# Designs tried in a protein design run: designed miniproteins, single chains, continued (2). Part 72

Each design is a single chain, and the fold is of that chain. pLDDT is the mean over its residues in the fold that is shown.

## One batch from the design tools (miniprotein)

Design m6643
Fold by ESMFold2-Fast:
Structure m6643 (fold): chain A 62 residues (1-62)
Amino acid sequence: TEEQIAEAKEILDKLERESIRSYLETGRALTREEVVEKAAEELAKRFGISKEEALKIVKEAL
């Protein structure tokens, strides 16, 4: 749904900022795969949906 896509975009934005912070602090950024995986886990928890369904929504939000 549009609400799930909007939440996925918000989660992705937060994780991208976290990746930048990690790079500045440790010299290692989160990979695109790690960002997508973490976003799917968070979205699945928020909406009570499967990780597979959450991954589809996250990819639509990209």
Scores: mean pLDDT 78

Design m6644
Fold by ESMFold2-Fast:
Structure m6644 (fold): chain A 67 residues (1-67)
Amino acid sequence: MAAQYARGAINHLKAGLVDEAKLAAESAARVGNPEAREYAQKAIDSLNQGNLDEAIEYFKKAAEAAE
C-alpha cells in the first residue's frame, strides 16, 4: 500500500539507507491515489537533489494522503 511504502522510505532514511528509501518511494509513486503519488514523486525529486529533510516531509504527506 502507498502509505506503507512512504513510511518505509522514512524509516530507511532515518537508518541511512538512501537507496532502499528511493526504491520504497518509487513504489509509493506507482500505487495509491493521485495525491499520494504526487507527494511520493516530490520526495524522490528531493532525494535526487540530496535534500533529505525535504524528502522526509514529502514522504509524510504521501503517507497521510494514502490513508
Scores: mean pLDDT 76

Design m6645
Fold by ESMFold2-Fast:
Structure m6645 (fold): chain A 64 residues (1-64)
Amino acid sequence: MEELRKGAEKGLEEAKKLLEEGKYTGALTSAHFALQLAREAGDEELVKEAEELYKEALEKSKQG
């Protein structure tokens, strides 16, 4: 449980950094990985945060 939670937190941190750098595809991948780990950990707050980051990265990746 703790290792999954730490992994999710690290993935969220990486996703946020990639979003700030405009690397939306990378942010999407990191957010998705964090979401999976958060779900396995059963941490609803981390799941919600990962879902929001995933959605944001997806929306930004569609900018044309």
Scores: mean pLDDT 80

Design m6646
Fold by ESMFold2-Fast:
Structure m6646 (fold): chain A 86 residues (1-86)
Amino acid sequence: MKVTLTYKNLTDDEKSNLISQAKALEDQGHAVTITEDGDTVTITINNLTDEQAIAFTLQAIGLELEGNAVTIEYDGDTIVITITRP
């Protein structure tokens, strides 16, 4: 499976934290692509198991409970998650 995570309205500290988390996934052997555009960070993760992809979905729901605007879309083998900070 593939997961695309788009985070919007990030502070510099939040961007650094997300990039560090993405690099940790890359170090674990996942194919990770990171794109930065102003206050937006897009992370694409390939070669995930179904269990790993579900874990990202649960994490996104956790962020929604913290007051972020979250959308989750399913397209075949791809999960697209957009997270917007308040």
Scores: mean pLDDT 81

Design m6647
Fold by ESMFold2-Fast:
Structure m6647 (fold): chain A 111 residues (1-111)
Amino acid sequence: SVEEVRELLLRTAREIAQVVDDAIEKGLPMDELVERVRQVLEKGAEELIAKYPELADLVRSFLERARQTLDEIRARAEKEGLSVEEFANRVRKALAQLIGEFLAEAEKALE
């Protein structure tokens, strides 16, 4: 159902927010933040595809967009010398937007 997809995506968004908060609090290296975020996204993707195989192509497109976005933010952080907090907050904002866009696409696909 659309409600179950929304709950799974909101849970994934909350887990990403927690990873970002932990990274800021503990001063985690950018590489470790990216790896933890990647693991959360892959786990959420596996759960979604298992329950909604019809969303598999949308999930794969989302993961590729998320990977490209993380790569772009990392390249910008290295070029501009961003702090861990600035990097982590840019990751949070970008992924929240991508998850929102994916939810809208998934809701249309399930109608």
Scores: mean pLDDT 86

Design m6648
Fold by ESMFold2-Fast:
Structure m6648 (fold): chain A 83 residues (1-83)
Amino acid sequence: DKKKIEELIKLYKEIKATSDPERLRELARRAAELGMSGAIIAEALEAAGHEELAREVRELEKELAEQGKSMEEIMEELAKHLA
């Protein structure tokens, strides 16, 4: 869906431009809810200077993948973690 991809690109750009930690977490959660991978979310967070949150996202994605979780399950858990 082109509209979904355009919304994900918009969220990626907003995450990179955001300096408010609460707004950043909300945008990252929404990106995960829309199916953005933890790796892409973490890249956007690092580009915005939020290395700690980027590390949390990467570690959680890694742990869930090691548990054999599907991509959909990983995205759901990332969205919950970022809420």
Scores: mean pLDDT 76

Design m6649
Fold by ESMFold2-Fast:
Structure m6649 (fold): chain A 66 residues (1-66)
Amino acid sequence: SAEALERAVEELARRTGISREKARRVVELAAEQLAAGRLPTPKEIAEATGVSERTAGLALELVFGG
C-alpha cells in the first residue's frame, strides 16, 4: 500500500541519513522489483540508485519484511 511505502521511506531516511527523496527512489525501485516477482540484490539496487549496498540492503529488508 502507499502508506506502507511511505513508512519504509521515512524509516530508511531516518536510519541512513539520506534525503526522503532519495529514500523514496530506493524504496520504490525495491518495491517495484519485488512486485514484479524479482528478488533484486543489494548490489543491483545500489548500482541503479547510487546508494551504498548497505542502504540498499536495508531498503530490501524494509520492503520485504514490512
Scores: mean pLDDT 84

Design m6650
Fold by ESMFold2-Fast:
Structure m6650 (fold): chain A 70 residues (1-70)
Amino acid sequence: SIEELLEELRRLLREAGASEEEIERLVKAIKEGNFDEAERLLVRLITTSPNPEAALRAAEVARRLMEALK
């Protein structure tokens, strides 16, 4: 479900070292269909994360959510 994917995304973003403010911003962008902003935030996360494996998994879940909301 969308709710389960959103919860998984939040957990992976926390594991990747994202702040709660950054998590909320990304989730809001996805929910509002602002996929350009969501992709920009994901690229920033991947390049700045102290845990690149978690960041890449978060990006995969986020992209699955964006496809489901198209």
Scores: mean pLDDT 85

Design m6651
Fold by ESMFold2-Fast:
Structure m6651 (fold): chain A 128 residues (1-128)
Amino acid sequence: MFTYSLQDALNAIKNGDNVKAAEGYITIGRRYYGEGKYDLAIEYFEKALELGKDDPDVQATAYNNLGKVYYKQGKYDEAIEYYEKALELNPNNFRAYRNLGEVYEKQGDYEKAAEYYKKAEELLQQKL
């Protein structure tokens, strides 16, 4: 509410800060996702992947957000693929494990969902 993240992203691009620009594109993609504009959300997350290609944390965040878009579209296999790509880059990404749990729960695989939720909780507790 107090920061215009879209303007911050554009300023970062002008200044050649590719990591900050990629984080800005993730913010833009998340806003389109919240509006149900999934094609635009995908476009901006893909732009974030290109700008952040040398930063594993930015790439992991973009892949996790792509997985969330595909999950909302009911494309559960694609959602799983992107969450797994996020975990390959950041194995401590508790949000990606939680999101995998949500996908498997939606598919009715409650045992696998519980395993991923447990892994997310274990990683979160290690941060506390």
Scores: mean pLDDT 84

Design m6652
Fold by ESMFold2-Fast:
Structure m6652 (fold): chain A 64 residues (1-64)
Amino acid sequence: SERLERLQRGVRAFKLAEERYGVKTVDEMLALTPEQQRDIARELGVSVEELRADLEELKKHVIL
């Protein structure tokens, strides 16, 4: 399922942001600088726009 793949990628992105930048919530991750968001997106092999979409889906469906 495309939604499941997006959610799984969002969880991986969140874990990377927690490890690298100390974020504790999806809202904090969405507040990262464009450079920090590009770093995470690059690691996952997606665009920043795709990363932001992944995080919006994660925010709707999971508690972090």
Scores: mean pLDDT 79

Design m6653
Fold by ESMFold2-Fast:
Structure m6653 (fold): chain A 91 residues (1-91)
Amino acid sequence: DEEERRRRIEELERAIEERLKKMGIEIDEKLREAIRKAAEIVVELEEHGIGDYMTPEQAKIAAELYSKLETDEEREAFMLAMAILVEKENK
């Protein structure tokens, strides 16, 4: 559902922001935009079931979503989001 998706994006955004703040990193507007974009992309990847084994169709979707990450800040936020999800699954 769209509401469930929005909730996941917002939860992930907050988790990334709190982790960056704990690391002493100041969050400016550009970094906040990067965090939102990364959270949206990670949630979209989850919805498509993209993992280690991908179909050609899933690979195209992953490439399109990853291509939206244009800056180092966006890529770093994406990696942080993925790490947070892995940590949740391991608890």
Scores: mean pLDDT 74

Design m6654
Fold by ESMFold2-Fast:
Structure m6654 (fold): chain A 67 residues (1-67)
Amino acid sequence: MEELRLAVEWHGWTPEELERIARATLNGGKGAAEDYIAQGRTDRAQRVLDGSERAAEFLRELAEEKK
């Protein structure tokens, strides 16, 4: 979440672009985590899953701000 907000400031992305990036992180992170688990790298998989959870939380907060 905080890293994604910093990226918006640094790259000048719109909120819609940030939302797309967060969704891509969530979807891509799941696949990457499965790959790391298959390689026996559970620590790496956990870091990816943590990042995906942060992205999901950010998307949830964006949905609430639309109220």
Scores: mean pLDDT 67

Design m6655
Fold by ESMFold2-Fast:
Structure m6655 (fold): chain A 65 residues (1-65)
Amino acid sequence: MKPKIFGAGHVTLEGYPDTPEVRARQARANELARWASEKAKELMEKKGLTPGEVGLEIQRELARR
Protein backbone atom coordinates (compact mmCIF):
# COMPACT_ATOMS: atom_id res chain seq x y z
CA MET A 1 0.00 0.00 0.00
CA LYS A 2 1.11 3.56 -0.51
CA PRO A 3 2.54 5.16 2.64
CA LYS A 4 0.52 7.95 4.24
CA ILE A 5 3.52 10.26 4.05
CA PHE A 6 2.69 13.63 2.55
CA GLY A 7 6.04 13.64 0.79
CA ALA A 8 8.94 16.05 1.00
CA GLY A 9 7.18 18.64 -1.16
CA HIS A 10 4.19 18.82 1.15
CA VAL A 11 6.49 19.27 4.16
CA THR A 12 8.47 22.11 2.54
CA LEU A 13 6.92 24.40 5.16
CA GLU A 14 9.11 22.57 7.69
CA GLY A 15 6.31 21.28 9.83
CA TYR A 16 2.75 20.33 10.02
CA PRO A 17 0.85 20.93 6.75
CA ASP A 18 -2.41 20.88 8.72
CA THR A 19 -2.52 24.59 9.56
CA PRO A 20 -5.08 26.47 7.39
CA GLU A 21 -2.94 29.62 7.63
CA VAL A 22 0.12 27.79 6.30
CA ARG A 23 -1.97 26.25 3.51
CA ALA A 24 -3.38 29.65 2.49
CA ARG A 25 0.11 31.17 2.55
CA GLN A 26 1.40 28.41 0.27
CA ALA A 27 -1.52 28.98 -2.12
CA ARG A 28 -0.68 32.69 -2.35
CA ALA A 29 2.98 31.87 -3.03
CA ASN A 30 1.96 29.45 -5.79
CA GLU A 31 -0.36 32.07 -7.31
CA LEU A 32 2.44 34.65 -7.32
CA ALA A 33 4.84 32.14 -8.91
CA ARG A 34 2.24 31.36 -11.57
CA TRP A 35 1.75 35.07 -12.29
CA ALA A 36 5.51 35.55 -12.60
CA SER A 37 5.76 32.59 -15.00
CA GLU A 38 2.97 33.96 -17.19
CA LYS A 39 4.58 37.41 -17.20
CA ALA A 40 7.95 35.90 -18.13
CA LYS A 41 6.37 33.95 -20.99
CA GLU A 42 4.66 37.09 -22.30
CA LEU A 43 7.86 39.16 -22.17
CA MET A 44 9.89 36.45 -23.90
CA GLU A 45 7.29 35.81 -26.61
CA LYS A 46 6.27 39.41 -27.34
CA LYS A 47 9.48 41.34 -26.70
CA GLY A 48 12.10 38.58 -27.05
CA LEU A 49 13.74 39.33 -23.71
CA THR A 50 16.40 37.05 -22.27
CA PRO A 51 15.75 35.23 -18.96
CA GLY A 52 17.94 37.78 -17.16
CA GLU A 53 16.02 40.73 -18.57
CA VAL A 54 12.72 39.00 -17.78
CA GLY A 55 13.78 38.53 -14.15
CA LEU A 56 14.67 42.20 -13.85
CA GLU A 57 11.35 43.28 -15.37
CA ILE A 58 9.38 40.98 -13.06
CA GLN A 59 11.18 42.49 -10.05
CA ARG A 60 10.27 45.95 -11.34
CA GLU A 61 6.62 44.96 -11.71
CA LEU A 62 6.59 43.49 -8.19
CA ALA A 63 8.05 46.76 -6.87
CA ARG A 64 5.14 48.63 -8.47
CA ARG A 65 2.62 46.50 -6.57
Scores: mean pLDDT 65

Design m6656
Fold by ESMFold2-Fast:
Structure m6656 (fold): chain A 57 residues (1-57)
Amino acid sequence: AEEFAESARRAAENGLAHLEEQGVTYDEETRQRILERASELGRQAWEDFEKAKAAAA
């Protein structure tokens, strides 16, 4: 399911917002790349989880 991808993306958004509040700046391209990578890693984690769950059954 896309839950892991959405969760990872939201966590990245929150992290970036916190860094902005502390005065850290970054380009829009960097922001988009971080969000896309977080979503991608979330999907991979879900697939790994499903495989592990099947192996544990």
Scores: mean pLDDT 76

Design m6657
Fold by ESMFold2-Fast:
Structure m6657 (fold): chain A 65 residues (1-65)
Amino acid sequence: SELEKKLKESKELLELAEKNEKLSEENRKKGEELLKKGDRRGAVIYYASGEANLMGALIHRRLAS
């Protein structure tokens, strides 16, 4: 069934979105840890990675709809 295939694909895309959202939060927390240690360069890298993960989540959610 086409409907069953689309539902499966939507679930897979939503799982990818949730994974990316979790990675974004992990990277944000790592960036905060590095800032507290005075590693500003490292913090910027992790913040940038977190933003990329958020963008990935947005794309996956749009594709799931």
Scores: mean pLDDT 88

Design m6658
Fold by ESMFold2-Fast:
Structure m6658 (fold): chain A 50 residues (1-50)
Amino acid sequence: FEEKLAEKYKKTRNVKTLSDGERKRIRRLSELYEAMRKVAPKEEVEKLFN
């Protein structure tokens, strides 16, 4: 899951149709994922993002 999230972020950064706001949103989602992984099992966190 973490590798897929990283790939998603990299792919998003290369898409010209995305605004700076969308890029910031992806970054915040990555930060949130890391924070949640410290207090919840990986399976529970993955369900929230599917």
Scores: mean pLDDT 62

Design m6659
Fold by ESMFold2-Fast:
Structure m6659 (fold): chain A 75 residues (1-75)
Amino acid sequence: ANSQAAAYYSAGSIWYVAAQIDEELGAPRERVAEDYENAARLYEKAAELSEDPAEAAEFRAKAEEARARAEEVRA
């Protein structure tokens, strides 16, 4: 078990949820995009620190999803 990977994953999930809340509340698009970008960076760190290839792939997919959401918000 890698406690650092778990911590980064949890932090990423918190930022992802914060982005969704900010989006629903009508926060500026820049704020929402930054929240998603923070989630993506944390998910990437979780993937980097994960020793399980399947878990790392899942975390990378979440990071890509968060980045795609940030781009959509700024479009």
Scores: mean pLDDT 86

Design m6660
Fold by ESMFold2-Fast:
Structure m6660 (fold): chain A 66 residues (1-66)
Amino acid sequence: DIEREVRLALMQIIGAVGKLAGDDESAIELLVKEAERFGLPPEVVERIRAAKNVDEALDILEEAFA
């Protein structure tokens, strides 16, 4: 539970930094790599990769960890 919360917080930080830098594409790529490293299902990883922006990618991640 705690490890899951820490990983979600890390991914949320990556997303926030990407938005501040104005580079949603790079932020989404980093979120995909973290999701793969955490072992999220391939279907979830592909949804994150297909996200139009960081907010959409973060919504998918939050749903996956709920």
Scores: mean pLDDT 77

Design m6661
Fold by ESMFold2-Fast:
Structure m6661 (fold): chain A 60 residues (1-60)
Amino acid sequence: LSEEQRERAREMILAGRSLAEIARELGVSQATLQRALGGNYGAIYAGVKLREIGDQLDAE
């Protein structure tokens, strides 16, 4: 994957899109995308989730 494709995939993950949809949008196989992002995929989703919980507890 190119750097632009990785960054775009990351943004789509943050938007809540599935790996299959992101792979289709970028014109790559799901397996290729998963390999490139595998280590970071769950961490990105977890980070977004924790932000939402924090906002519910804090004034900001």
Scores: mean pLDDT 66

Design m6662
Fold by ESMFold2-Fast:
Structure m6662 (fold): chain A 91 residues (1-91)
Amino acid sequence: LEELRRRAEEAAREAEEAAKEAKKVLEPVDPKKLEEFVKKLLEIRAEGARRAQELLAAGDEEGAARALLEAAEEALRLAKEALEEGKKLAA
């Protein structure tokens, strides 16, 4: 369980670092794309937190940690896609 929580924390940190880089690239190139990206990122985080709370209420601590890890991994994937799109638009 602690190992799974550590992985979720690391994935969340990587997602935030990638999101910062994506914002830097998108902001001068496509502000609307940046707004859409930020909105989707917040939705992924909210859904992950909601799922984790539901699992914790059911007594599934491992499932809750896994839900947070999945949300962090989705956020990282979204951030990397946004970064690549931003780079292509800036080129």
Scores: mean pLDDT 81

Design m6663
Fold by ESMFold2-Fast:
Structure m6663 (fold): chain A 66 residues (1-66)
Amino acid sequence: MVEALVELMRLSGATENAEEIARGVESGKLPMSYLVGVVVLGVGALVENPDDEELKAALQRVLELM
């Protein structure tokens, strides 16, 4: 799950958020609301770039793990 979220944030252009997600899960502090926010950001990026197969695959991977 963490790796999929990190990859989705990188492909969405949010590299700083990717590092924060990795740290948050490792410390056991990452709330569910933040995970939902990550998915919403990924969906927004995909709406702007619907032909981005790499972004689409990353989002699908996150959704399959939820």
Scores: mean pLDDT 69

Design m6664
Fold by ESMFold2-Fast:
Structure m6664 (fold): chain A 68 residues (1-68)
Amino acid sequence: SMKEKMRKAAESALKALEEGNLVAALAGLRELTEKFGDPLAAKALEALRQGNVEEAKRLLEEIIKKYE
């Protein structure tokens, strides 16, 4: 389902941030924002652009919870 794909993308992006893989995290967030139009993912992408990794992680956790 679309929700399952969105949740998987968010989980992958969160794991990438936890591992310090910013390139993979940005790719996952871009997919969530550009392909799926998720407003929380857009906010997480903005937080990451500002260097706020903690806020980006919290928003990704919220996306995962939302699409369970």
Scores: mean pLDDT 84

Design m6665
Fold by ESMFold2-Fast:
Structure m6665 (fold): chain A 94 residues (1-94)
Amino acid sequence: MEARLAPLSPAERAELLDHVRAALRAARAGDLEAAEEHVERVRAILMSRARSEAERLLVEAATAYLLSQVAELAGDHERAAEYRARAEELLAAA
């Protein structure tokens, strides 16, 4: 794995981790809609720090992978597989 995370301030990192935790909690409760909203907040934070096209592709890939994990936790294995495939395609393009 050669991907680097976008550089974040301590405050941005804390906000990102809070949204990741909230997404995982919502997914475990079966609330995939709320989980996906929190993942979109993670994507917005990471995208604001992306400086290159390669970094933007890595953010989209990381976001797709996180969506795969929350779908899997919510029991939507078909959607989880679709998000994993999307993440792999984006990583190949980065």
Scores: mean pLDDT 81

Design m6666
Fold by ESMFold2-Fast:
Structure m6666 (fold): chain A 61 residues (1-61)
Amino acid sequence: SEEEKEIDRLLAEFEKQMRAAKTRQELVDIAKKAAKYVFDNLSEEAANRFLARMEELLSRL
């Protein structure tokens, strides 16, 4: 679906930002900005799927 493609695109963009973060606080701030963006721009279901995948990504950083 178009929403799944958008989720994949956003995750790739935010992963680059998160990997470039030098402190835990910067990582948290990037994650908060990502969450706000998806709730503002995607459906609730798509936003929740994005957040679940972002949480998995954060656990690996």
Scores: mean pLDDT 81

Design m6667
Fold by ESMFold2-Fast:
Structure m6667 (fold): chain A 56 residues (1-56)
Amino acid sequence: SPLEELRRLAQSPDEKVRIAAEMALRDIEHYRKSGQVEKADELAEKALEAIRRLEA
């Protein structure tokens, strides 16, 4: 799932990738806690795409 992949990327030795993944996870958690589950899922997918481009 995008969330599991973002959690993996938050453990990356690449500081840029790690920080981006940590920031995305915080935003996703905020939306999930406020009941915006669909928005959280969309953000997870888009954040994963953006971070994968940084890793490449």
Scores: mean pLDDT 80

Design m6668
Fold by ESMFold2-Fast:
Structure m6668 (fold): chain A 116 residues (1-116)
Amino acid sequence: SAAAEAERLLEEIRARAAEALAQLKELRPDLPDEVVAAFESAAAEPASAATTYTILEQMVLNARAGDSDRPAEAPVPAELLRAAAAGDAEALRRAAAVADEAIAAHRAELAARAAA
């Protein structure tokens, strides 16, 4: 069913966010426990899972580049997040695609900066 597909896609986003947070904790042991708990809570919520995944992956990339003060951006449109939270599988898929594109662009920008 569409609802089962939406739940599966949401669990995939949550799993990716959890993996990114685990990597971030390893790279940034200086992060306060309350900040980590806030990311865990936001990653669990359907309305914020894709945004949280996007931010965490960018923070991991920043930490690996030695540029942890670089801003992380969440360009996932609010309309997609609302539809995803309502169980729209296509909105979840598009939100994940926007997140992955933003992460890829951020990775490319960091690589270009390192090469300069």
Scores: mean pLDDT 85

Design m6669
Fold by ESMFold2-Fast:
Structure m6669 (fold): chain A 58 residues (1-58)
Amino acid sequence: EREARDLEAARSMLRNILAGKTPEERQAAIERRKAWLEANGLDTAPFDRAVAELEAEE
């Protein structure tokens, strides 16, 4: 339940930070967000899964 909620939140976060960005800006935004999560002691696993899903979608 919590894992599913965290994944949905990560997907929403990813969509929002990627809105209106070029491919190179998207990569930078993803890396910056992951670094921010790590710096704040937050679990990056849901975010990593959201990124992997988006990349698989292409």
Scores: mean pLDDT 75

Design m6670
Fold by ESMFold2-Fast:
Structure m6670 (fold): chain A 87 residues (1-87)
Amino acid sequence: ETEKRIEEIKELGKEVVELVRKAAESKDEEEAKKLLEEADKKYQELVKLLLEAKEAGDKEAVEAALEELRRIQEAVLEAKEKLEKVA
């Protein structure tokens, strides 16, 4: 079910972005790292869905997964910026 796969991909991507954003807003470095670890686990599941979509030749699901992956990478970069600037 292509529609179900795309919905699952988008939901997973949204969850990862929210976790990464919460980590970036955290002023506690250890708390931020825990949130990023949680995000990483969901990110791995999203990557698995991307690979499954590629294997199935599902271009719509692949495009959706790549868009979510790009969104996640942008959120991770923002989180790293905040963590790197030690306060």
Scores: mean pLDDT 79

Design m6671
Fold by ESMFold2-Fast:
Structure m6671 (fold): chain A 62 residues (1-62)
Amino acid sequence: SYLVRVTFAPGTPEEQRQQAQQRAQQALDQHRDSSEEQLDQAVREALRDVPGVTGVDVRRVP
């Protein structure tokens, strides 16, 4: 399994946070069998157009 953490700028509206969460989840669902590197890239690409996203961290969990 993978853990995805998205970091937002202070004051990012709930609307943008929800959009980022939906796009990240969609990328996870499409790339569930991919490598960590491929999943990280897919999530970053999915969030490229979402304002307020300042960072993305993708980690494999045991």
Scores: mean pLDDT 78

Design m6672
Fold by ESMFold2-Fast:
Structure m6672 (fold): chain A 70 residues (1-70)
Amino acid sequence: SAAAERAIEAARREPVERVEQLANGNLRVTLAGSGETLVVSAEHAPEVARAVAEASGRGAVEADAALAAA
């Protein structure tokens, strides 16, 4: 989806401050530099969380942690 693609590209461009999974399963990504928040549907949440962790240089362990924390 466009929202998921935007979140992935934003994470590659700037640091991510916070990743939160909402009660409905959607993922909210907050960008550290701009303070921008992006909401991604639940079906794309694992894909976006993984891409965010990868872009941050933290790898698969952080992707798993981001999904667990959400």
Scores: mean pLDDT 69

Design m6673
Fold by ESMFold2-Fast:
Structure m6673 (fold): chain A 76 residues (1-76)
Amino acid sequence: RIEELRKELAALREQLAADKTADLKRLTEEYEKLGLPKEKAEERAKAIIYSADGILRAAISFVEAQIRRLEEEERR
């Protein structure tokens, strides 16, 4: 079932490679709505993006390792 893992890997890579500018702006606006000053809202938004990217990178590495293991076991 390597195809499912390859599809998951492609989706995760797209998420990681996506332009985060719109996400950063949206999160900054959300925090500003909660009463945070713009500078603090932007800092919190950046921290969220950074953490999310870290999780995506870990997930990508895990899926890549799973695909490699299965390919080696199946001999192709």
Scores: mean pLDDT 79

Design m6674
Fold by ESMFold2-Fast:
Structure m6674 (fold): chain A 89 residues (1-89)
Amino acid sequence: SLVEEARAAAERALADPADAAAAIAAAEAADAAIAAGVIPPEEVIRLVLEAARAAVRAASGAALPAAWGAAIRAVGVAVEVSLLTGRPV
């Protein structure tokens, strides 16, 4: 499922924060789940946010735009889930 893809990608990103592509994939999978009508559980949203934060902290020079892209998308996902559920995530 897209939710499990988001979790797996976030776990990969946390294991190797220099892999900004994994953090992007986590945020994109979570976003795609919401677009498909599936709200990811809070644990998965938290992992996606943590992965994006780790990627930003690990990034230098040319890697920074990709890491910030992951962070912007992850925050967007968290805000959207909060709006859809009426609760903080």
Scores: mean pLDDT 82

Design m6675
Fold by ESMFold2-Fast:
Structure m6675 (fold): chain A 100 residues (1-100)
Amino acid sequence: MPLSFEELSSRERQIFLLLLENYEKGLTAAELAERLRLSRSTVSRHLRRLEAAGLVERDPKDPSRYRPTEEGLRAYREATMPFASLEEVREWIDVLSKEA
């Protein structure tokens, strides 16, 4: 049985969020490793777990690239409904940076 979004590690959630921000093009394991400052092997293990959970898939045109599935997007929305949006969090970070 696939993992629920809520059962993901913090690192797997970070990978999923980066894929959400880049869902039109997708990201490779190498691009994710560079952005997160992780090894490609570490990122590839997390991507395999997310793929097994049905939350991400390989791009049919470029199998080196990963993107969120439709079910992954739905699960993320359901899990984040009681939480501030990414834009709200980003606005709060910007305000905090200006007040510091």
Scores: mean pLDDT 71

Design m6676
Fold by ESMFold2-Fast:
Structure m6676 (fold): chain A 98 residues (1-98)
Amino acid sequence: SEEELQAEIDIALATMLVHLARLALKQGKKDEARELVDLAIETLSKLPRATPGAAQVLIEAARVAKEAGDPETVRRISELAREMGFEDAAAEAEKLAA
């Protein structure tokens, strides 16, 4: 369906944004990494609950946010993962927020 295609595109976009955020961290650009993670979260938040592939992108976004020194964003990702029906991903993000 068109809705399934849009979800696939949004997952690919969020994945790319998280990869770019990791690259920004390697270059010492923590503020840029945080902005890219925020864009990834915004993209993922538009997806239907339990969208396949979203859980792994949320976990990777949380790892990048932790390395960027942004515990508030790690908590936001944990909450979003729970709202999206990914309890295991939410638990992994909560461990990163500690």
Scores: mean pLDDT 88

Design m6677
Fold by ESMFold2-Fast:
Structure m6677 (fold): chain A 57 residues (1-57)
Amino acid sequence: MSVEELRERLKEAARAGDREAASRYGRELVAKLVEEGWSEDEAQREAVRAVIESGGP
């Protein structure tokens, strides 16, 4: 999956309250971003940002 696809799947899982899927896609997103030259800290912040943006009511 691309970074964009992983980000969207993470947001969907977070909105659905699916902790296992959110954890899995979050880890895959971090790994993909690190492969693309991001630091682990930057990649972790991006995954957290995606979850926050997905936040339900």
Scores: mean pLDDT 79

Design m6678
Fold by ESMFold2-Fast:
Structure m6678 (fold): chain A 84 residues (1-84)
Amino acid sequence: MWKKKLEEAREKLKEALEAIEKGDFEKAAEKEEEAKKKLDEALKLAEEEGKVAEFEKRVKAMLEEIYKKLEELGYGEEIAEARK
């Protein structure tokens, strides 16, 4: 079920945000990569179910929520750096 994998990805992104709040940018980068793997799994399942458009809408909504949280924390720029 692609929705379950998308929720798993969201959980990993929340763990990344918690790591950022603690100043652990290496852990945040690790959790972001784990989230990307879960998103890839969710996309594959959505493709199999013919639900790619619904998947894209939900991913966009999820990323907007995460981006708002990062802006509140002041780490929008630092997230791009932590990925390197």
Scores: mean pLDDT 75

Design m6679
Fold by ESMFold2-Fast:
Structure m6679 (fold): chain A 69 residues (1-69)
Amino acid sequence: AAGEARAGALGDQANDRLADIYKEAMEKSKNEEEAKKLVLERVGATAASQDDQDALFAYAKGLAEKKEA
């Protein structure tokens, strides 16, 4: 199997939380830049590089899109 079942379940919970954070940030924000700030603050990544911040926000967006499918 691809990955451990137990590790996968823990990862799925973390991914679900990140997807929910993204969705709430997008619903509460007036624009995408504000949503990105809210996501970064909630996950504690405000000190990350711009590239890492962009990657995290894109990852969270992808998780939210998959969760809606």
Scores: mean pLDDT 72

